# Designed miniproteins, single chains, part 82

Each design is a single chain, and the fold is of that chain. pLDDT is the mean over its residues in the fold that is shown.

## One batch from the design tools (miniprotein)

Design m2835
Fold by ESMFold2-Fast:
Structure m2835 (fold): chain A 74 residues (1-74)
Amino acid sequence: SAEKEAAIEALESFTELLLAAFRDDPALQARIQELTAEAIARINAAKTREELEAVMRETGERLSALIAEGRARR
């Protein structure tokens, strides 16, 4: 669906920006890439708009937490 395609495109674009911002942290880059791949699979599996919105919200929260955790270890 167009909504799923737009969600995946937005997520991939944001992931590229994060990988560039954290190019000095390969471990964090790997975790960001894993979370992004998991999120794309969940977006593709979503059967309703409500499920898609829940996946996008949870993905945003998990990315924010992961980045904060990575920074705290520096």
Scores: mean pLDDT 85

Design m2836
Fold by ESMFold2-Fast:
Structure m2836 (fold): chain A 97 residues (1-97)
Amino acid sequence: SEEFEKRRQELKQKADEFSKLATEYRKIADELEKNPELKNAADWYRKAAGSYENAAKHYQLAAESDEETFQKHERLANRDIEGAKAAIEKAEEEVKK
């Protein structure tokens, strides 16, 4: 259906967006780890990047799935996004120490 194809395009767009976020947070982690005092913050940002990359992968799987199975992958992507947000919060706490 047209609704199904629109949903597939939206899921592919989300996969691209979260893949880009993963790249950005890896760059932040790489820069911060150059300062030994910021190693814990860098480790948390690296965890956030990994979670965003997992979210991107799950959105891609959702886009490639049929009508019956895409919701499973979308739920996993949403879980990974919440994990990334929690890791970013921990990274920000470590920077303030």
Scores: mean pLDDT 89

Design m2837
Fold by ESMFold2-Fast:
Structure m2837 (fold): chain A 89 residues (1-89)
Amino acid sequence: SLEDRLRALVRRVGELLAEGRAVAEATGNPALQALVDRFEREALALLRRIQELLAAGAPQSAIDAEFARLEALVAAFEAERAALLAALA
């Protein structure tokens, strides 16, 4: 269901933010801190947009498009984070 999909993404975003903050703090790396800050702003804005579209009874296609954008943002964040962590090793 859409509600289950949203709940799963909210949980995943929260996990990535908590993990990202912990690693940024432990490493003191400013690029990693900036990446986590950007991801937080963009992911929370997309989650808010999805909630607004759901509340407004928007077409399924509009809701699906914003879910796809958030899923792409999560994938991009995970890839960029992995690249930064590899550079620190």
Scores: mean pLDDT 88

Design m2838
Fold by ESMFold2-Fast:
Structure m2838 (fold): chain A 79 residues (1-79)
Amino acid sequence: KELEEIAKKLTDEEKAILRYLKEHGPVTVEELAERLGISKERAQVLVDGLVKNGLIKRDPETGLYYLTEKGEKVLELIE
């Protein structure tokens, strides 16, 4: 299944981003970088990958990233 394949390819950093968005709602890349203890540049790369896989989405008006329904389903597969 597509969702299982995506879940298996996720890094610990990407899993942390998805969990954070599930618990805290829409956030900036800067907040994700601060909460994960990584650079903003690294956070942006991870976020871009998650957007490409349809697991999160960016609101163009606010610049905030949020968890999609697909992302919630993938989270259910990673315990």
Scores: mean pLDDT 83

Design m2839
Fold by ESMFold2-Fast:
Structure m2839 (fold): chain A 74 residues (1-74)
Amino acid sequence: MKQKGEEHLKKAIENFKKGREAYEAGDLRAAVDYFGEAIKHFEEAIKYGVNKEKAQELLEEARKMLEDIRERLN
């Protein structure tokens, strides 16, 4: 069970980094997909209680980035 939470946190951080890289490259559609995946994995990591404070902080940042990008694409 602990391993699943740690795996989700790892996946969340990897997708968050890819989202930021896509955003900096101007690929807003790819950034939306990566931040969406990061959000899912951060929510799962939080459910498993793994590094909850950091996961919540990064989740909030990813959600704000995703909302901003989606508003700009609509």
Scores: mean pLDDT 82

Design m2840
Fold by ESMFold2-Fast:
Structure m2840 (fold): chain A 100 residues (1-100)
Amino acid sequence: MEPTPQEVLDALSEVYRLAKEKGLPKELLERIRRFLAAVTQLLADSGGKLDPETARRLLEFARRIKEAIEKGNYDEALEIVDEALAWLREQGVAEPRDLP
C-alpha cells in the first residue's frame, strides 16, 4: 500500500479536528497544529512529493496520536507529537513562520 501526500494531510487534519472536538489542552493542540504545519511545509518544499517510507512514518504518527487521544491518554499523545516533531527536525524540516 503506497500512501499519498493527500492521505497524510487528511490523517493529520483529522487528528487536529478530533483534538479540538475533545477540548484538548491548548499546549497539545498547538503541538498538533505545528506538526500539521511542518508536514504542509515539507510538502511545499518537496513540490508535493513524499518518499513512501516518509509517508508511512507520518501516517503511523497520526494513527498513534489519534489512538492516544481516543483513549484519553493526553500525556502519551503529547509525547508522540514531540517524537514526530523531533523526527521531522532530524529530516531538516523547518516549522513555518507563524510569528513576524
Scores: mean pLDDT 79

Design m2841
Fold by ESMFold2-Fast:
Structure m2841 (fold): chain A 104 residues (1-104)
Amino acid sequence: DLVDKANQQLERLREAVASGDVELAREAAKRLVETLKQIEDQNVIEQAVDQLLDLAEEAVASGKTEIAKVLAEAVIKASKLLKDVRKSTGYQLRAIGLIIDAER
């Protein structure tokens, strides 16, 4: 149920990146992070963070600045749920870099 809800929000985020829908991106990112807070499986959380980061990189590459920032902020929030400090820190640094790149 929670994994299905997380996957639904990831699909909505892919739609938002493709369409440039900033409002959809904000709502789906918020709901994804809220859902991930309820998931105990660290592998599921890591996979969601990886997908968020990939989508943020795609948004930066396509010039969708506001969506890229929404996704990068979601990466930072979701990565804080990871118990592996090295992975959590790595994701947060990459997301900060994407926010800087989006502002250029």
Scores: mean pLDDT 89

Design m2842
Fold by ESMFold2-Fast:
Structure m2842 (fold): chain A 61 residues (1-61)
Amino acid sequence: SSLDKMIASLEEARAALRAERERLAASPDVLNQVVAKVLDVAIATTDMLIERLRRRQAEQR
């Protein structure tokens, strides 16, 4: 279903965001460290969206 594909795409995006966050957080550049903190918010937002979509998926059965 389109919901399954959307959830899968968001899970892949979340994995990519986590990898980039770790890379930036390891940087000695203070700007990269600030971007890593912004990515923490994006990751949390993605987690909430995946959970909401999974609940909607359960309701459509």
Scores: mean pLDDT 86

Design m2843
Fold by ESMFold2-Fast:
Structure m2843 (fold): chain A 66 residues (1-66)
Amino acid sequence: SVTVTIEVPRELTEQVRAVLEATPGTLSVTVSADGTTLTATFEDEEAMRAALEAVARLLQERLGPQ
């Protein structure tokens, strides 16, 4: 299994969590007490890459450089 930590704006934490939980191969997702950090565990690196690509697309869509 692979564990990663992702920093996100508080306003997007629930959306990022939903994307991670919807990704096949995601085993667990936890949110920090301040809502700015998510820790996700995946079955393998392939599942992690798929989840991180989905998160990156969400962040680009919501936080694009404006």
Scores: mean pLDDT 81

Design m2844
Fold by ESMFold2-Fast:
Structure m2844 (fold): chain A 71 residues (1-71)
Amino acid sequence: SLMDKLLESNEEVGRMIEEKAPLEEIEKVIEESNKEALEYRVKELGLDEEKVKKELDESNKNILEKVKEVM
């Protein structure tokens, strides 16, 4: 499910931070997860693309700021 994929991506980001992976690789994992969430919500659930994209972009920005704080 999308929720399982989001949880898995969050766990992967956590592992990458602990392993001191490059920020660019962490950002790619977050962006890929965000893209899948957008596609699922728009295509499968029929939600408004612009609204979903804005909400996901804001969430992604907060996650990236937290990642940068711990690196």
Scores: mean pLDDT 73

Design m2845
Fold by ESMFold2-Fast:
Structure m2845 (fold): chain A 70 residues (1-70)
Amino acid sequence: SENEKRANDLVNQTFSDMNNMSKSPPGDQPTIMKNVMDNMSRASTLMDRSGMFDKRKSVIDKLTSFFNSL
C-alpha cells in the first residue's frame, strides 16, 4: 500500500540520518537526533495504521539500541 511505502521510505531516511550522525560534528548531532525522533514518530504511526506491527517493533528496537549507544 501507499502507507507501507511511505513508512519504509521514512524508516530508510531515519537509518540514513542515524548513520550520518556518527560522521557529523558534535554541534549538529542534537538537531539530527530530533529529526530522527520526529521521522520515526511519523513512520511508527503509518506502520501501525498499515498493520506492520512486527516491522514497527524491529525498527523501535533498533532505534532504542542506537540511542542507548550514544
Scores: mean pLDDT 81

Design m2846
Fold by ESMFold2-Fast:
Structure m2846 (fold): chain A 71 residues (1-71)
Amino acid sequence: MIELTSSQIKEIAKKTGLSVSQVRKVINELNRLGIDPLAFTTLDVERIAERTGLSKEQVTEVILELAKILK
């Protein structure tokens, strides 16, 4: 399960140009679907984009910033 500090979420929001709320939605969907941000697929991105209302590019940017923090 992905657990981040408020400071880490704010940093991802700043780097991606998204709101903190939008970043949290992506993290919540990753946790709910059991998707590993270090081993995700294009289909995972499409599913999260549909559920969050974000573009596939925005979802991918959030996951990549998450991967940098978690490794």
Scores: mean pLDDT 82

Design m2847
Fold by ESMFold2-Fast:
Structure m2847 (fold): chain A 91 residues (1-91)
Amino acid sequence: TEELIERTVEEIRRILREAGASEETVERVAELARKALEAAAEGNLSKFAAYATAAALVLIGESIDRNNDKLTEAALRVLRLVEEAAEKILA
């Protein structure tokens, strides 16, 4: 589980950096995604939803502010990775 969380967080950082997100946004989203996946590992779905929602809002805000389609596509990919990782953790 810890290995899966670390792998997912590093993939999130890679995707966001390639899309041109700021390092501040990369670090903030990565930390929120880590907290979400740790909550999933604890079986705390409410806490998972809260952190996952926070990550989504940060990504949406950055995409709107920059008007960057690449960043919007990266945001959707990051959200799918968090959902897939949570599904594997909960299985």
Scores: mean pLDDT 82

Design m2848
Fold by ESMFold2-Fast:
Structure m2848 (fold): chain A 117 residues (1-117)
Amino acid sequence: GAEAELAAALAAVDAARAEFDALLADPNASLAELEAAFDAFEAAARRAMELALALGRYDEALEVAKRLLEAARRYLEWVTNNPEATREQILRAIGRLLRALGDLIDVALAAGKPIPE
């Protein structure tokens, strides 16, 4: 049922986040590997947010959106600290941060809650 689909989506978020966090801690990780891991995490997070919102599970949707925003901030910091990063890659990382912020705002408004700092 829909609750089982949400549980599976949340488990996918946790798995994708763990992979992303492991690459952030790996000094041998390439920018391409980290970008792919972030994209996988973003896709899993958006799936979980969509399912949570459809079920009225607003607190779970907000938690996922906050985790995505935190990951986007850490990703931008990693990219800007990488001497091999191109301007285009930095702009894509900024774009991901702005999308994550937009997702959080949309979820907060749907939940009728104040936007967290």
Scores: mean pLDDT 87

Design m2849
Fold by ESMFold2-Fast:
Structure m2849 (fold): chain A 80 residues (1-80)
Amino acid sequence: SKVEEVEKELEELMEIVKEKALEAAKTYSLEEIFEMLEEFEKRLIEYIKSKLSDEDAEKLIEKLRKKMEEIRKLVEEKVK
């Protein structure tokens, strides 16, 4: 299913984003990392909306926002 394919791509991409954000936390400020994450989130929301129906897109967007929030919390814990 197209929904399952997009969801899997997002899950794989979110793991990469988390890993890169945590690595960036060693060098960059919290504000810089949050700006990068916000930009990624906007682009991913546009991608989801371009590929899926409004109903399916809404569910994946909610899941994406939750994962982005979790990444932000992890970054805050790593930035001293």
Scores: mean pLDDT 83

Design m2850
Fold by ESMFold2-Fast:
Structure m2850 (fold): chain A 90 residues (1-90)
Amino acid sequence: DKFDLVKLKVIQLLLEEEEPLSASEIAEKIKAPKSLVTRALNELEEEGIVERVKSKSGKTVYRVKDKEKAIKLGQEIGDKLSDKDFEEYL
């Protein structure tokens, strides 16, 4: 699923970045549509993996809230993608 790939890339980027990022910055960095990035961030926030914070400029940015859960979910999505990406490619 293309959305699962976007969700995995969002988790990986936020785990690697030291600074909180906006949905637009994440979308640009992972080369994905902002709509899919926003959806992934909303689901990750609901699961308590990512948190939404306000920057000093009033901009909404996101960071990892639970690093262990983020790593575990990233591994689980990665395992699912190896089979499903092959089915969607064929």
Scores: mean pLDDT 78

Design m2851
Fold by ESMFold2-Fast:
Structure m2851 (fold): chain A 55 residues (1-55)
Amino acid sequence: MRVQRTQNAINAMISSGFDNDTLISYIQNAIANTDDPDVQNILNQQLANLQNQIA
């Protein structure tokens, strides 16, 4: 499913040690290229969590 695929990709990047700026850029790009509102909602939640980590 599309949601699971997107979550797996993000988790793989986090596990690989990508920095928060790179993850944020990836998520923003994924949101812009996704037509599925459920995927967009999950990506927005991940984005908020990463931004809160910086504060």
Scores: mean pLDDT 73

Design m2852
Fold by ESMFold2-Fast:
Structure m2852 (fold): chain A 60 residues (1-60)
Amino acid sequence: SASARREAQRRRELEILLEIAKDVGDSTTAARVEALLAAPEFDEAEYRQIVAELSATIAG
């Protein structure tokens, strides 16, 4: 399904986001990304929150 493909792509994006979170020293966001990647089921709401938080931190 389209949802499964999006999940796979977002998991790949999370690997990049983890590197960024570590680079900016945001240990809370890094831990959340690691937990999300380790989870057997994808949490879309958590993904959206992580992206928003990291974007606000880096783009400001």
Scores: mean pLDDT 77

Design m2853
Fold by ESMFold2-Fast:
Structure m2853 (fold): chain A 69 residues (1-69)
Amino acid sequence: SREQAIKVLRTIAKQLKDPEASEKVLGIVRRLEAGEISVEQAFEEAVDILSKVDPERAEVLREVYELLS
């Protein structure tokens, strides 16, 4: 659900040591809360951001998304 996606992405943002990456993920959360993007788009954008700074967490996020489908 959108609410679950928001919680997951907020948790990931808090775990990121890179402040810029954390801010970008929080930006995705804000767009999700505003209904500006779909859950699928949010996960795709978050994976792209994480792949550059935290590849292991990007892989976990991909697996979470796959389990929701």
Scores: mean pLDDT 81

Design m2854
Fold by ESMFold2-Fast:
Structure m2854 (fold): chain A 60 residues (1-60)
Amino acid sequence: EKLKEAHQYTQRAAAHLAAGNRVEAYRDYAKAFELLGDQYGVNKAREMAEKAERERRAAA
């Protein structure tokens, strides 16, 4: 159950990365890690999402 949902989030995240949507991609990775119980992965993915968000704002 959770494994299937996590896989769907990782596939969506990969599609977002391919489209250049880094913020959305890392948020989806964080959700996937949360479903898998990988707390380290959740923290890293959230950190990357925040960094990507700051970079997006700074580039405007």
Scores: mean pLDDT 82

Design m2855
Fold by ESMFold2-Fast:
Structure m2855 (fold): chain A 100 residues (1-100)
Amino acid sequence: MALRELAPELQALQDRLAAEADELMRTEGASTAEAADLVNEAFIDRLLELGLVTPAEAEAMRAHDPGDALVIWAGHHSEDPEARAAAEAARERARALAAA
């Protein structure tokens, strides 16, 4: 848990995904883990769409630490040096995993 403040764009996306996850749990009976996977997948897909990660880095995140996608997304949309530093660390981790 590295980020305390979210950019407005990230907050809006998070709120939408939280509502979608809640609806999925309410109507489809999905578990909390399934709802979390939905959110992580959406962030990974968005980073890939924006060209912020390569397909190999996206695969590495899906296999090892999907939550890093939120960290990278938050850093991209934040002026906070701490958030940007966390995003760089997450990108480096994804790159190292993709190269392994």
Scores: mean pLDDT 70

Design m2856
Fold by ESMFold2-Fast:
Structure m2856 (fold): chain A 62 residues (1-62)
Amino acid sequence: APDGEAIVAAVQAAKNREEALAAINAVIGPVDLSDEELDRIGTAAKAGNAALVLRLLEEAGV
């Protein structure tokens, strides 16, 4: 199962969308996320909401 806390930490360290996507890919493997999906995940991760990050990834088909 994806480690939501690891994804939160990696995305919080990212400076832009490309780094955020690369950070997510490094934790869970290559995924195809839209800019809108990545923005929602990034917002949840900046809030420290690991449970919401995992839910948004599940809704995106990850």
Scores: mean pLDDT 77

Design m2857
Fold by ESMFold2-Fast:
Order: sequence, then structure tokens, then C-alpha cells
Structure m2857 (fold): chain A 75 residues (1-75)
Amino acid sequence: APAPGQLKSGKPLTEEEKKELRERIEELVEKYNLSEKSKQDLLDMVETLPLETARDIIESLENMFEAIEKIEKRR
């Protein structure tokens, strides 16, 4: 089994942060009707990248999709 990592070494919140990022990805996929491939790519990024980097990428994607939606609407 993987190490529980519950030591007081300052990073016990990793699983909670990953859960929040996963839920955010699911929300983006549903809201913007993204492909299953995009969902898988985003989930892989969250698992592969450091949490801060993964979160920044997700926030950037949220902002990018908001901007694209705005452009499409004014078109």
C-alpha cells in the first residue's frame, strides 16, 4: 500500500487539494462540454504535476474558457 504520509512534515493536505482539482476539472468538462480526452489529459496533469502548478493550470484554463465564451457570444 502507498505510504499514508500523515506525518507532520507540512504536506498532509495533498489528497484534499487533488480532490478539489478533480472536481474543478469535472465542472469544466460539464460546463464547457469538453471531450473525454481533454478530461483525461487534465486529470493526468493533476496526478503528474506539483499541486500548485496543477492548480495554476486549471485556473488558467477556467479563465481561457471564460474568455473564449465571451468572444463567441459577442460574435
Scores: mean pLDDT 71

Design m2858
Fold by ESMFold2-Fast:
Structure m2858 (fold): chain A 73 residues (1-73)
Amino acid sequence: SVIDETIAYLKELLAVAPEELKPVLQLEIELLESFKEDPSQLDAGLAAFSEQVSEADANAARALLQVLLAEES
């Protein structure tokens, strides 16, 4: 699935990322894995993610989730 491919890609990025980017990548992976397991957790997960990252990163994650929802539907 596109979600599984995205998680795999993010895990590859996490392995080679600068230390400064690792926390955001880890949170993105956790958000997508939580959504995959239980879509009802999406709003709570996205809210928690948005509290921990920049507005730009939160907006990017929201846009990504919109695309992934369209692909998985």
Scores: mean pLDDT 76

Design m2859
Fold by ESMFold2-Fast:
Structure m2859 (fold): chain A 72 residues (1-72)
Amino acid sequence: SEEAERALNGAGAMAAIAGDEAAVKAVSEAGRHFREGNLEAAIEALERGLRASTDPRTRAALARAIEAVRAA
């Protein structure tokens, strides 16, 4: 899904701007799983990133990415 790819890229960019290394790693892992067709593993990675993140904008972007991957 193009929307899911955009949401993942947006979350990665936001995490990088915020300096949230855990979220950057989580988005990278989620993107790999998503490209492999493993949507469940992608969502699990994003949920771990969301639990570890404290930046409100990064959290919002991760939550959006979770919903976009679920809709894929």
Scores: mean pLDDT 88

Design m2860
Fold by ESMFold2-Fast:
Structure m2860 (fold): chain A 121 residues (1-121)
Amino acid sequence: KEPFAIYVPDDEEVKELLKEIIENGEKITAADSLNAVMAALPDLKKAGVKAVFVPAGQENLIPKSSGIKIIEVPDTSTVFKIINDYEQGKNVIYGDEEFVKELEEIAKKAKKLPKLYTERV
């Protein structure tokens, strides 16, 4: 019984990325700013983090060579909701209704669940 908490926007490419993350049991994290992600890039790379949830409205300064994907969430409260739901042991996906349903079915069949990286930025 591994917890996970994920946000999926109305974006097909992000949905496909999250599908791969769920199917492979990859590491993700959440951060309140892109500056925090930049400061933690070496640690995130070493930990094998694939994607980071960040509030929308920030310029993406993360190098493509990092291999880390930035997923925009509506606001900072959404970042804290992801972290809180994960720490509460929930299995939750929220965001676009159609993509949530698709990803929930994939998660039910997954042998490994994605992990939130908690050694944080």
Scores: mean pLDDT 77

Design m2861
Fold by ESMFold2-Fast:
Structure m2861 (fold): chain A 82 residues (1-82)
Amino acid sequence: DELKKKMEEIIKRIKQKVEEKKDTLHPALLEQMEKDIKEIEEALKNGDIEKAKEILKKMIGFIGGALDDWDLAEEIKKLLSE
């Protein structure tokens, strides 16, 4: 599934950005993002694309705002609008 592969690629990019920014992120926000990432990874592993999409949509604002990656946030928004 092309959508699943694109989502897996996006999750890898989010994980890289979280690792780069972890020393500057509020601990509670870091914990929430790590939890959401794990939930998306499990959903994708189980083939639950709808659940993965819902969690990823919830993260868009944090990716743009907290991670300062508005390009990635916009890319995710476009992917999920398909």
Scores: mean pLDDT 82

Design m2862
Fold by ESMFold2-Fast:
Structure m2862 (fold): chain A 93 residues (1-93)
Amino acid sequence: AELEAAVAARRARLDRLLARAAAEGADPARLEAARRAAEAYAELALDTDLEGAVELVREVARALGLSDEEIEEVVRTLLENRQTLADVIVASA
């Protein structure tokens, strides 16, 4: 349940950032690309290639015109949830 909760929290956070971009008039095609990136980001967070997931998210967010601060917030959320899960696993061992 912990892994599923962490993935859901990350997806919800990214969705909020994407919703703000949409509210500012983002192109439907760009919004769709961002949604696909959110799915890939959630799926990759279940594997060890987190760096690839981070780079993909950054590229899509830049294409949508998100600010550097917003991009780093998405990246921070990805890394924080991954780190939190790792800490839980270590603590339970």
Scores: mean pLDDT 60

Design m2863
Fold by ESMFold2-Fast:
Structure m2863 (fold): chain A 86 residues (1-86)
Amino acid sequence: MAAERALEAAERLKELGEKYPEYREELLERAEAAEGLVEWYKEVAEEDPELKKGMEEAMEEIARATEEFRREGEERAERLRREKEE
């Protein structure tokens, strides 16, 4: 669940990079970081089921932070786009 939200946020960052090529590298880097955290979580969860519960909360925080970054990035890119068009 939490890991799925983090992956969805990463996918949205990649989509935003296609829409705003000027920020594609930064958005892709952030998306890859979120994907790496999900992979690390899967490895940890297999070794310690109790730690998995704490990691689910951390993963939810990461998903939220990634979504906030996507939103801020979209707002900033849109403002820059508007300035260039005017």
Scores: mean pLDDT 70

Design m2864
Fold by ESMFold2-Fast:
Structure m2864 (fold): chain A 83 residues (1-83)
Amino acid sequence: RVEELRAEAERLEQIAKDYENLSKEFEKMANDLIEKAKKSTPEEAAKYSYLAFKYRSIADENKKLADEYRQKAEELRAEVERL
């Protein structure tokens, strides 16, 4: 019982970490596109800005998922500590 709850908490923590890493990768890609936009023609800058917006939105969603899984892991760890 306790070992199973600990294993599940560790699994959820790993999932949260994976989503956090994805969020950071997409955030970096969005920032790279914004820097590209600064060096581009106005037409190309508009396209890069749009892609940056999309990648930032994906980063935000992955960050939200990371927070949700981290909270679930914390709840399971708290349950184990009460046993």
Scores: mean pLDDT 85

Design m2865
Fold by ESMFold2-Fast:
Structure m2865 (fold): chain A 106 residues (1-106)
Amino acid sequence: NPETLELIEKLREAAKLLLSSDIPSFQKLGEELLELVDKLEELVKQGKSDEALQSLKSLQQSFGELLESSKKALVELERQGADPRLLEETREQIKMYQLILDILSS
Protein backbone atom coordinates (compact mmCIF):
# COMPACT_ATOMS: atom_id res chain seq x y z
CA ASN A 1 0.00 0.00 0.00
CA PRO A 2 1.74 3.23 -1.19
CA GLU A 3 -0.12 5.37 1.37
CA THR A 4 1.16 3.22 4.27
CA LEU A 5 4.79 3.38 3.09
CA GLU A 6 4.57 7.16 2.53
CA LEU A 7 3.17 7.71 6.06
CA ILE A 8 5.89 5.49 7.60
CA GLU A 9 8.57 7.64 5.91
CA LYS A 10 6.85 10.83 7.13
CA LEU A 11 6.73 9.39 10.67
CA ARG A 12 10.50 8.69 10.43
CA GLU A 13 11.06 12.34 9.38
CA ALA A 14 9.00 13.56 12.37
CA ALA A 15 10.94 11.24 14.73
CA LYS A 16 14.31 12.54 13.44
CA LEU A 17 13.13 16.13 13.96
CA LEU A 18 12.19 15.30 17.59
CA LEU A 19 15.56 13.60 18.19
CA SER A 20 17.38 16.75 17.00
CA SER A 21 15.65 18.74 19.77
CA ASP A 22 17.48 19.83 22.95
CA ILE A 23 14.32 19.03 24.95
CA PRO A 24 14.61 15.59 26.67
CA SER A 25 10.87 14.80 26.46
CA PHE A 26 10.93 15.49 22.68
CA GLN A 27 14.03 13.28 22.27
CA LYS A 28 12.25 10.47 24.16
CA LEU A 29 9.16 10.84 21.94
CA GLY A 30 11.45 10.71 18.87
CA GLU A 31 12.99 7.44 20.12
CA GLU A 32 9.49 5.98 20.73
CA LEU A 33 8.37 7.01 17.22
CA LEU A 34 11.45 5.37 15.63
CA GLU A 35 10.63 2.13 17.50
CA LEU A 36 7.07 2.43 16.16
CA VAL A 37 8.46 2.91 12.60
CA ASP A 38 10.38 -0.40 12.95
CA LYS A 39 7.22 -2.21 14.15
CA LEU A 40 5.13 -0.74 11.31
CA GLU A 41 7.73 -1.80 8.71
CA GLU A 42 7.60 -5.37 10.11
CA LEU A 43 3.78 -5.34 9.84
CA VAL A 44 4.10 -4.31 6.16
CA LYS A 45 6.63 -7.14 5.54
CA GLN A 46 4.13 -9.59 7.09
CA GLY A 47 1.40 -8.41 4.67
CA LYS A 48 -0.41 -6.48 7.45
CA SER A 49 -0.26 -3.13 5.65
CA ASP A 50 -3.90 -2.28 6.57
CA GLU A 51 -3.12 -2.78 10.29
CA ALA A 52 -0.06 -0.52 9.94
CA LEU A 53 -2.19 2.14 8.18
CA GLN A 54 -4.81 2.02 10.98
CA SER A 55 -2.04 2.54 13.57
CA LEU A 56 -0.70 5.53 11.59
CA LYS A 57 -4.18 7.11 11.29
CA SER A 58 -4.76 6.61 15.04
CA LEU A 59 -1.40 8.29 15.74
CA GLN A 60 -2.36 11.30 13.55
CA GLN A 61 -5.65 11.61 15.47
CA SER A 62 -3.81 11.40 18.82
CA PHE A 63 -1.39 14.19 17.85
CA GLY A 64 -4.35 16.30 16.67
CA GLU A 65 -6.04 15.82 20.06
CA LEU A 66 -2.76 16.65 21.88
CA LEU A 67 -2.41 19.84 19.80
CA GLU A 68 -5.97 21.01 20.61
CA SER A 69 -5.54 20.10 24.30
CA SER A 70 -2.25 22.05 24.46
CA LYS A 71 -3.86 25.11 22.79
CA LYS A 72 -6.69 25.05 25.37
CA ALA A 73 -4.14 24.66 28.18
CA LEU A 74 -2.21 27.71 26.90
CA VAL A 75 -5.37 29.87 26.89
CA GLU A 76 -6.15 28.82 30.49
CA LEU A 77 -2.54 29.36 31.66
CA GLU A 78 -2.51 32.86 30.09
CA ARG A 79 -5.86 33.65 31.80
CA GLN A 80 -4.41 32.58 35.19
CA GLY A 81 -1.20 34.62 34.72
CA ALA A 82 0.92 31.47 34.92
CA ASP A 83 4.72 31.47 35.16
CA PRO A 84 6.36 32.72 31.90
CA ARG A 85 8.52 29.56 31.70
CA LEU A 86 5.44 27.31 31.77
CA LEU A 87 3.83 29.47 29.05
CA GLU A 88 6.97 29.13 26.88
CA GLU A 89 7.14 25.33 27.41
CA THR A 90 3.45 25.06 26.40
CA ARG A 91 4.06 27.16 23.25
CA GLU A 92 7.04 24.96 22.29
CA GLN A 93 4.87 21.84 22.80
CA ILE A 94 2.16 23.35 20.52
CA LYS A 95 4.76 24.17 17.83
CA MET A 96 6.17 20.63 18.01
CA TYR A 97 2.76 18.90 17.69
CA GLN A 98 1.88 21.24 14.79
CA LEU A 99 5.16 20.38 12.99
CA ILE A 100 4.56 16.63 13.45
CA LEU A 101 1.01 16.95 12.06
CA ASP A 102 2.22 19.12 9.14
CA ILE A 103 4.84 16.48 8.22
CA LEU A 104 2.31 13.60 8.50
CA SER A 105 -0.30 15.47 6.37
CA SER A 106 2.16 16.83 3.73
Scores: mean pLDDT 86

Design m2866
Fold by ESMFold2-Fast:
Structure m2866 (fold): chain A 101 residues (1-101)
Amino acid sequence: DEIERLLEEARRQIERAKELAKKIKDKDAQNLVLNAARQLEDAIRYIKEGNLLEAEISIGMALINVGLVRLFYSDDKEAQEAAEELERAIEYLQKAIELKK
């Protein structure tokens, strides 16, 4: 139950980031956000399957993409808001992994 709640919270944050991505005018920033969202969706599937190493790898890839948004698109409000939502999703997924260990 607690793991499912954390995964549902992560899904909500990912969906908010995807909605914000539609408003990002810079195509490269949009692609970084959408790639991170996809990687976190992959992490949710891996957590459900018990593939925790693969989940951590997918989260690591998402962290790189979010970091690039933070570093190179600091003046893009929608990109920064999307990155913040993805960072919250990452926190929920990391908590879910720790509970499943």
Scores: mean pLDDT 91

Design m2867
Fold by ESMFold2-Fast:
Structure m2867 (fold): chain A 84 residues (1-84)
Amino acid sequence: SEEKIKEALERVDRELQALRDHYEKIYGKKEALDLVLQHLRRRIREVEAQLEEAKKNGDTEQIKILEAVLEHLRAEIERLEKEK
């Protein structure tokens, strides 16, 4: 559902903001940005694997959610790369 997609994207945004804030406090802004980008690339690989399993199982709702999350994560990498 659209609501579940929205909730998933909002959860991702909160997770990434909290992670970035935590890393900035410990390592500073430059190192935090690199660590968040590394985390995002790992998350993309995890979501791609989950998407393949959802496709194998014919879980249409989960496919839609995971595709939206994957697109959002790729957009976040693009946005953060421009901050360098």
Scores: mean pLDDT 88

Design m2868
Fold by ESMFold2-Fast:
Structure m2868 (fold): chain A 87 residues (1-87)
Amino acid sequence: METPTSEELLAAAKVVNPIFEEYNKKVEEIKKTEKDPEKAIEKINEITRETLEKINSLLDPNSAFAKMVKKDLELDKEKEIKELKEK
């Protein structure tokens, strides 16, 4: 996997950081309001899909940076889902 340049990371951080902050807030809100783990997982999957679409629209979807960001988002989704299943 190719590592993004420092300049690319700094430029994209201004775009990506707000998206990730919004994603994290939505995930936490789902975890607080939805007590059914299966429904919470469905909502997290939906929010993750919406976030991926935003990333693809704002970044070049074929760039190394966009691929890395999308992989990180998928890993965060898997961790949150695992945590919900263990409750």
Scores: mean pLDDT 77

Design m2869
Fold by ESMFold2-Fast:
Structure m2869 (fold): chain A 69 residues (1-69)
Amino acid sequence: SFRERIERLQRELAEAAANKDIEKVRQILEESKDLYKEAVEAGDEEAVRRAQELISAAESVIKLLEREK
């Protein structure tokens, strides 16, 4: 389900951010974009909104990690 995929990606994003694993965060961003596309095609407005939140969070983490270098 979209809910289970979102919950998994949220946990993976938190772990990758804690480990400063920018490549893993980028992979999560791409998975979140794929999830967003699938949610739009399915007409699941809640999943679309949650996928957008994941995309924004992953992009913010990438920007933060890039600025530390």
Scores: mean pLDDT 86

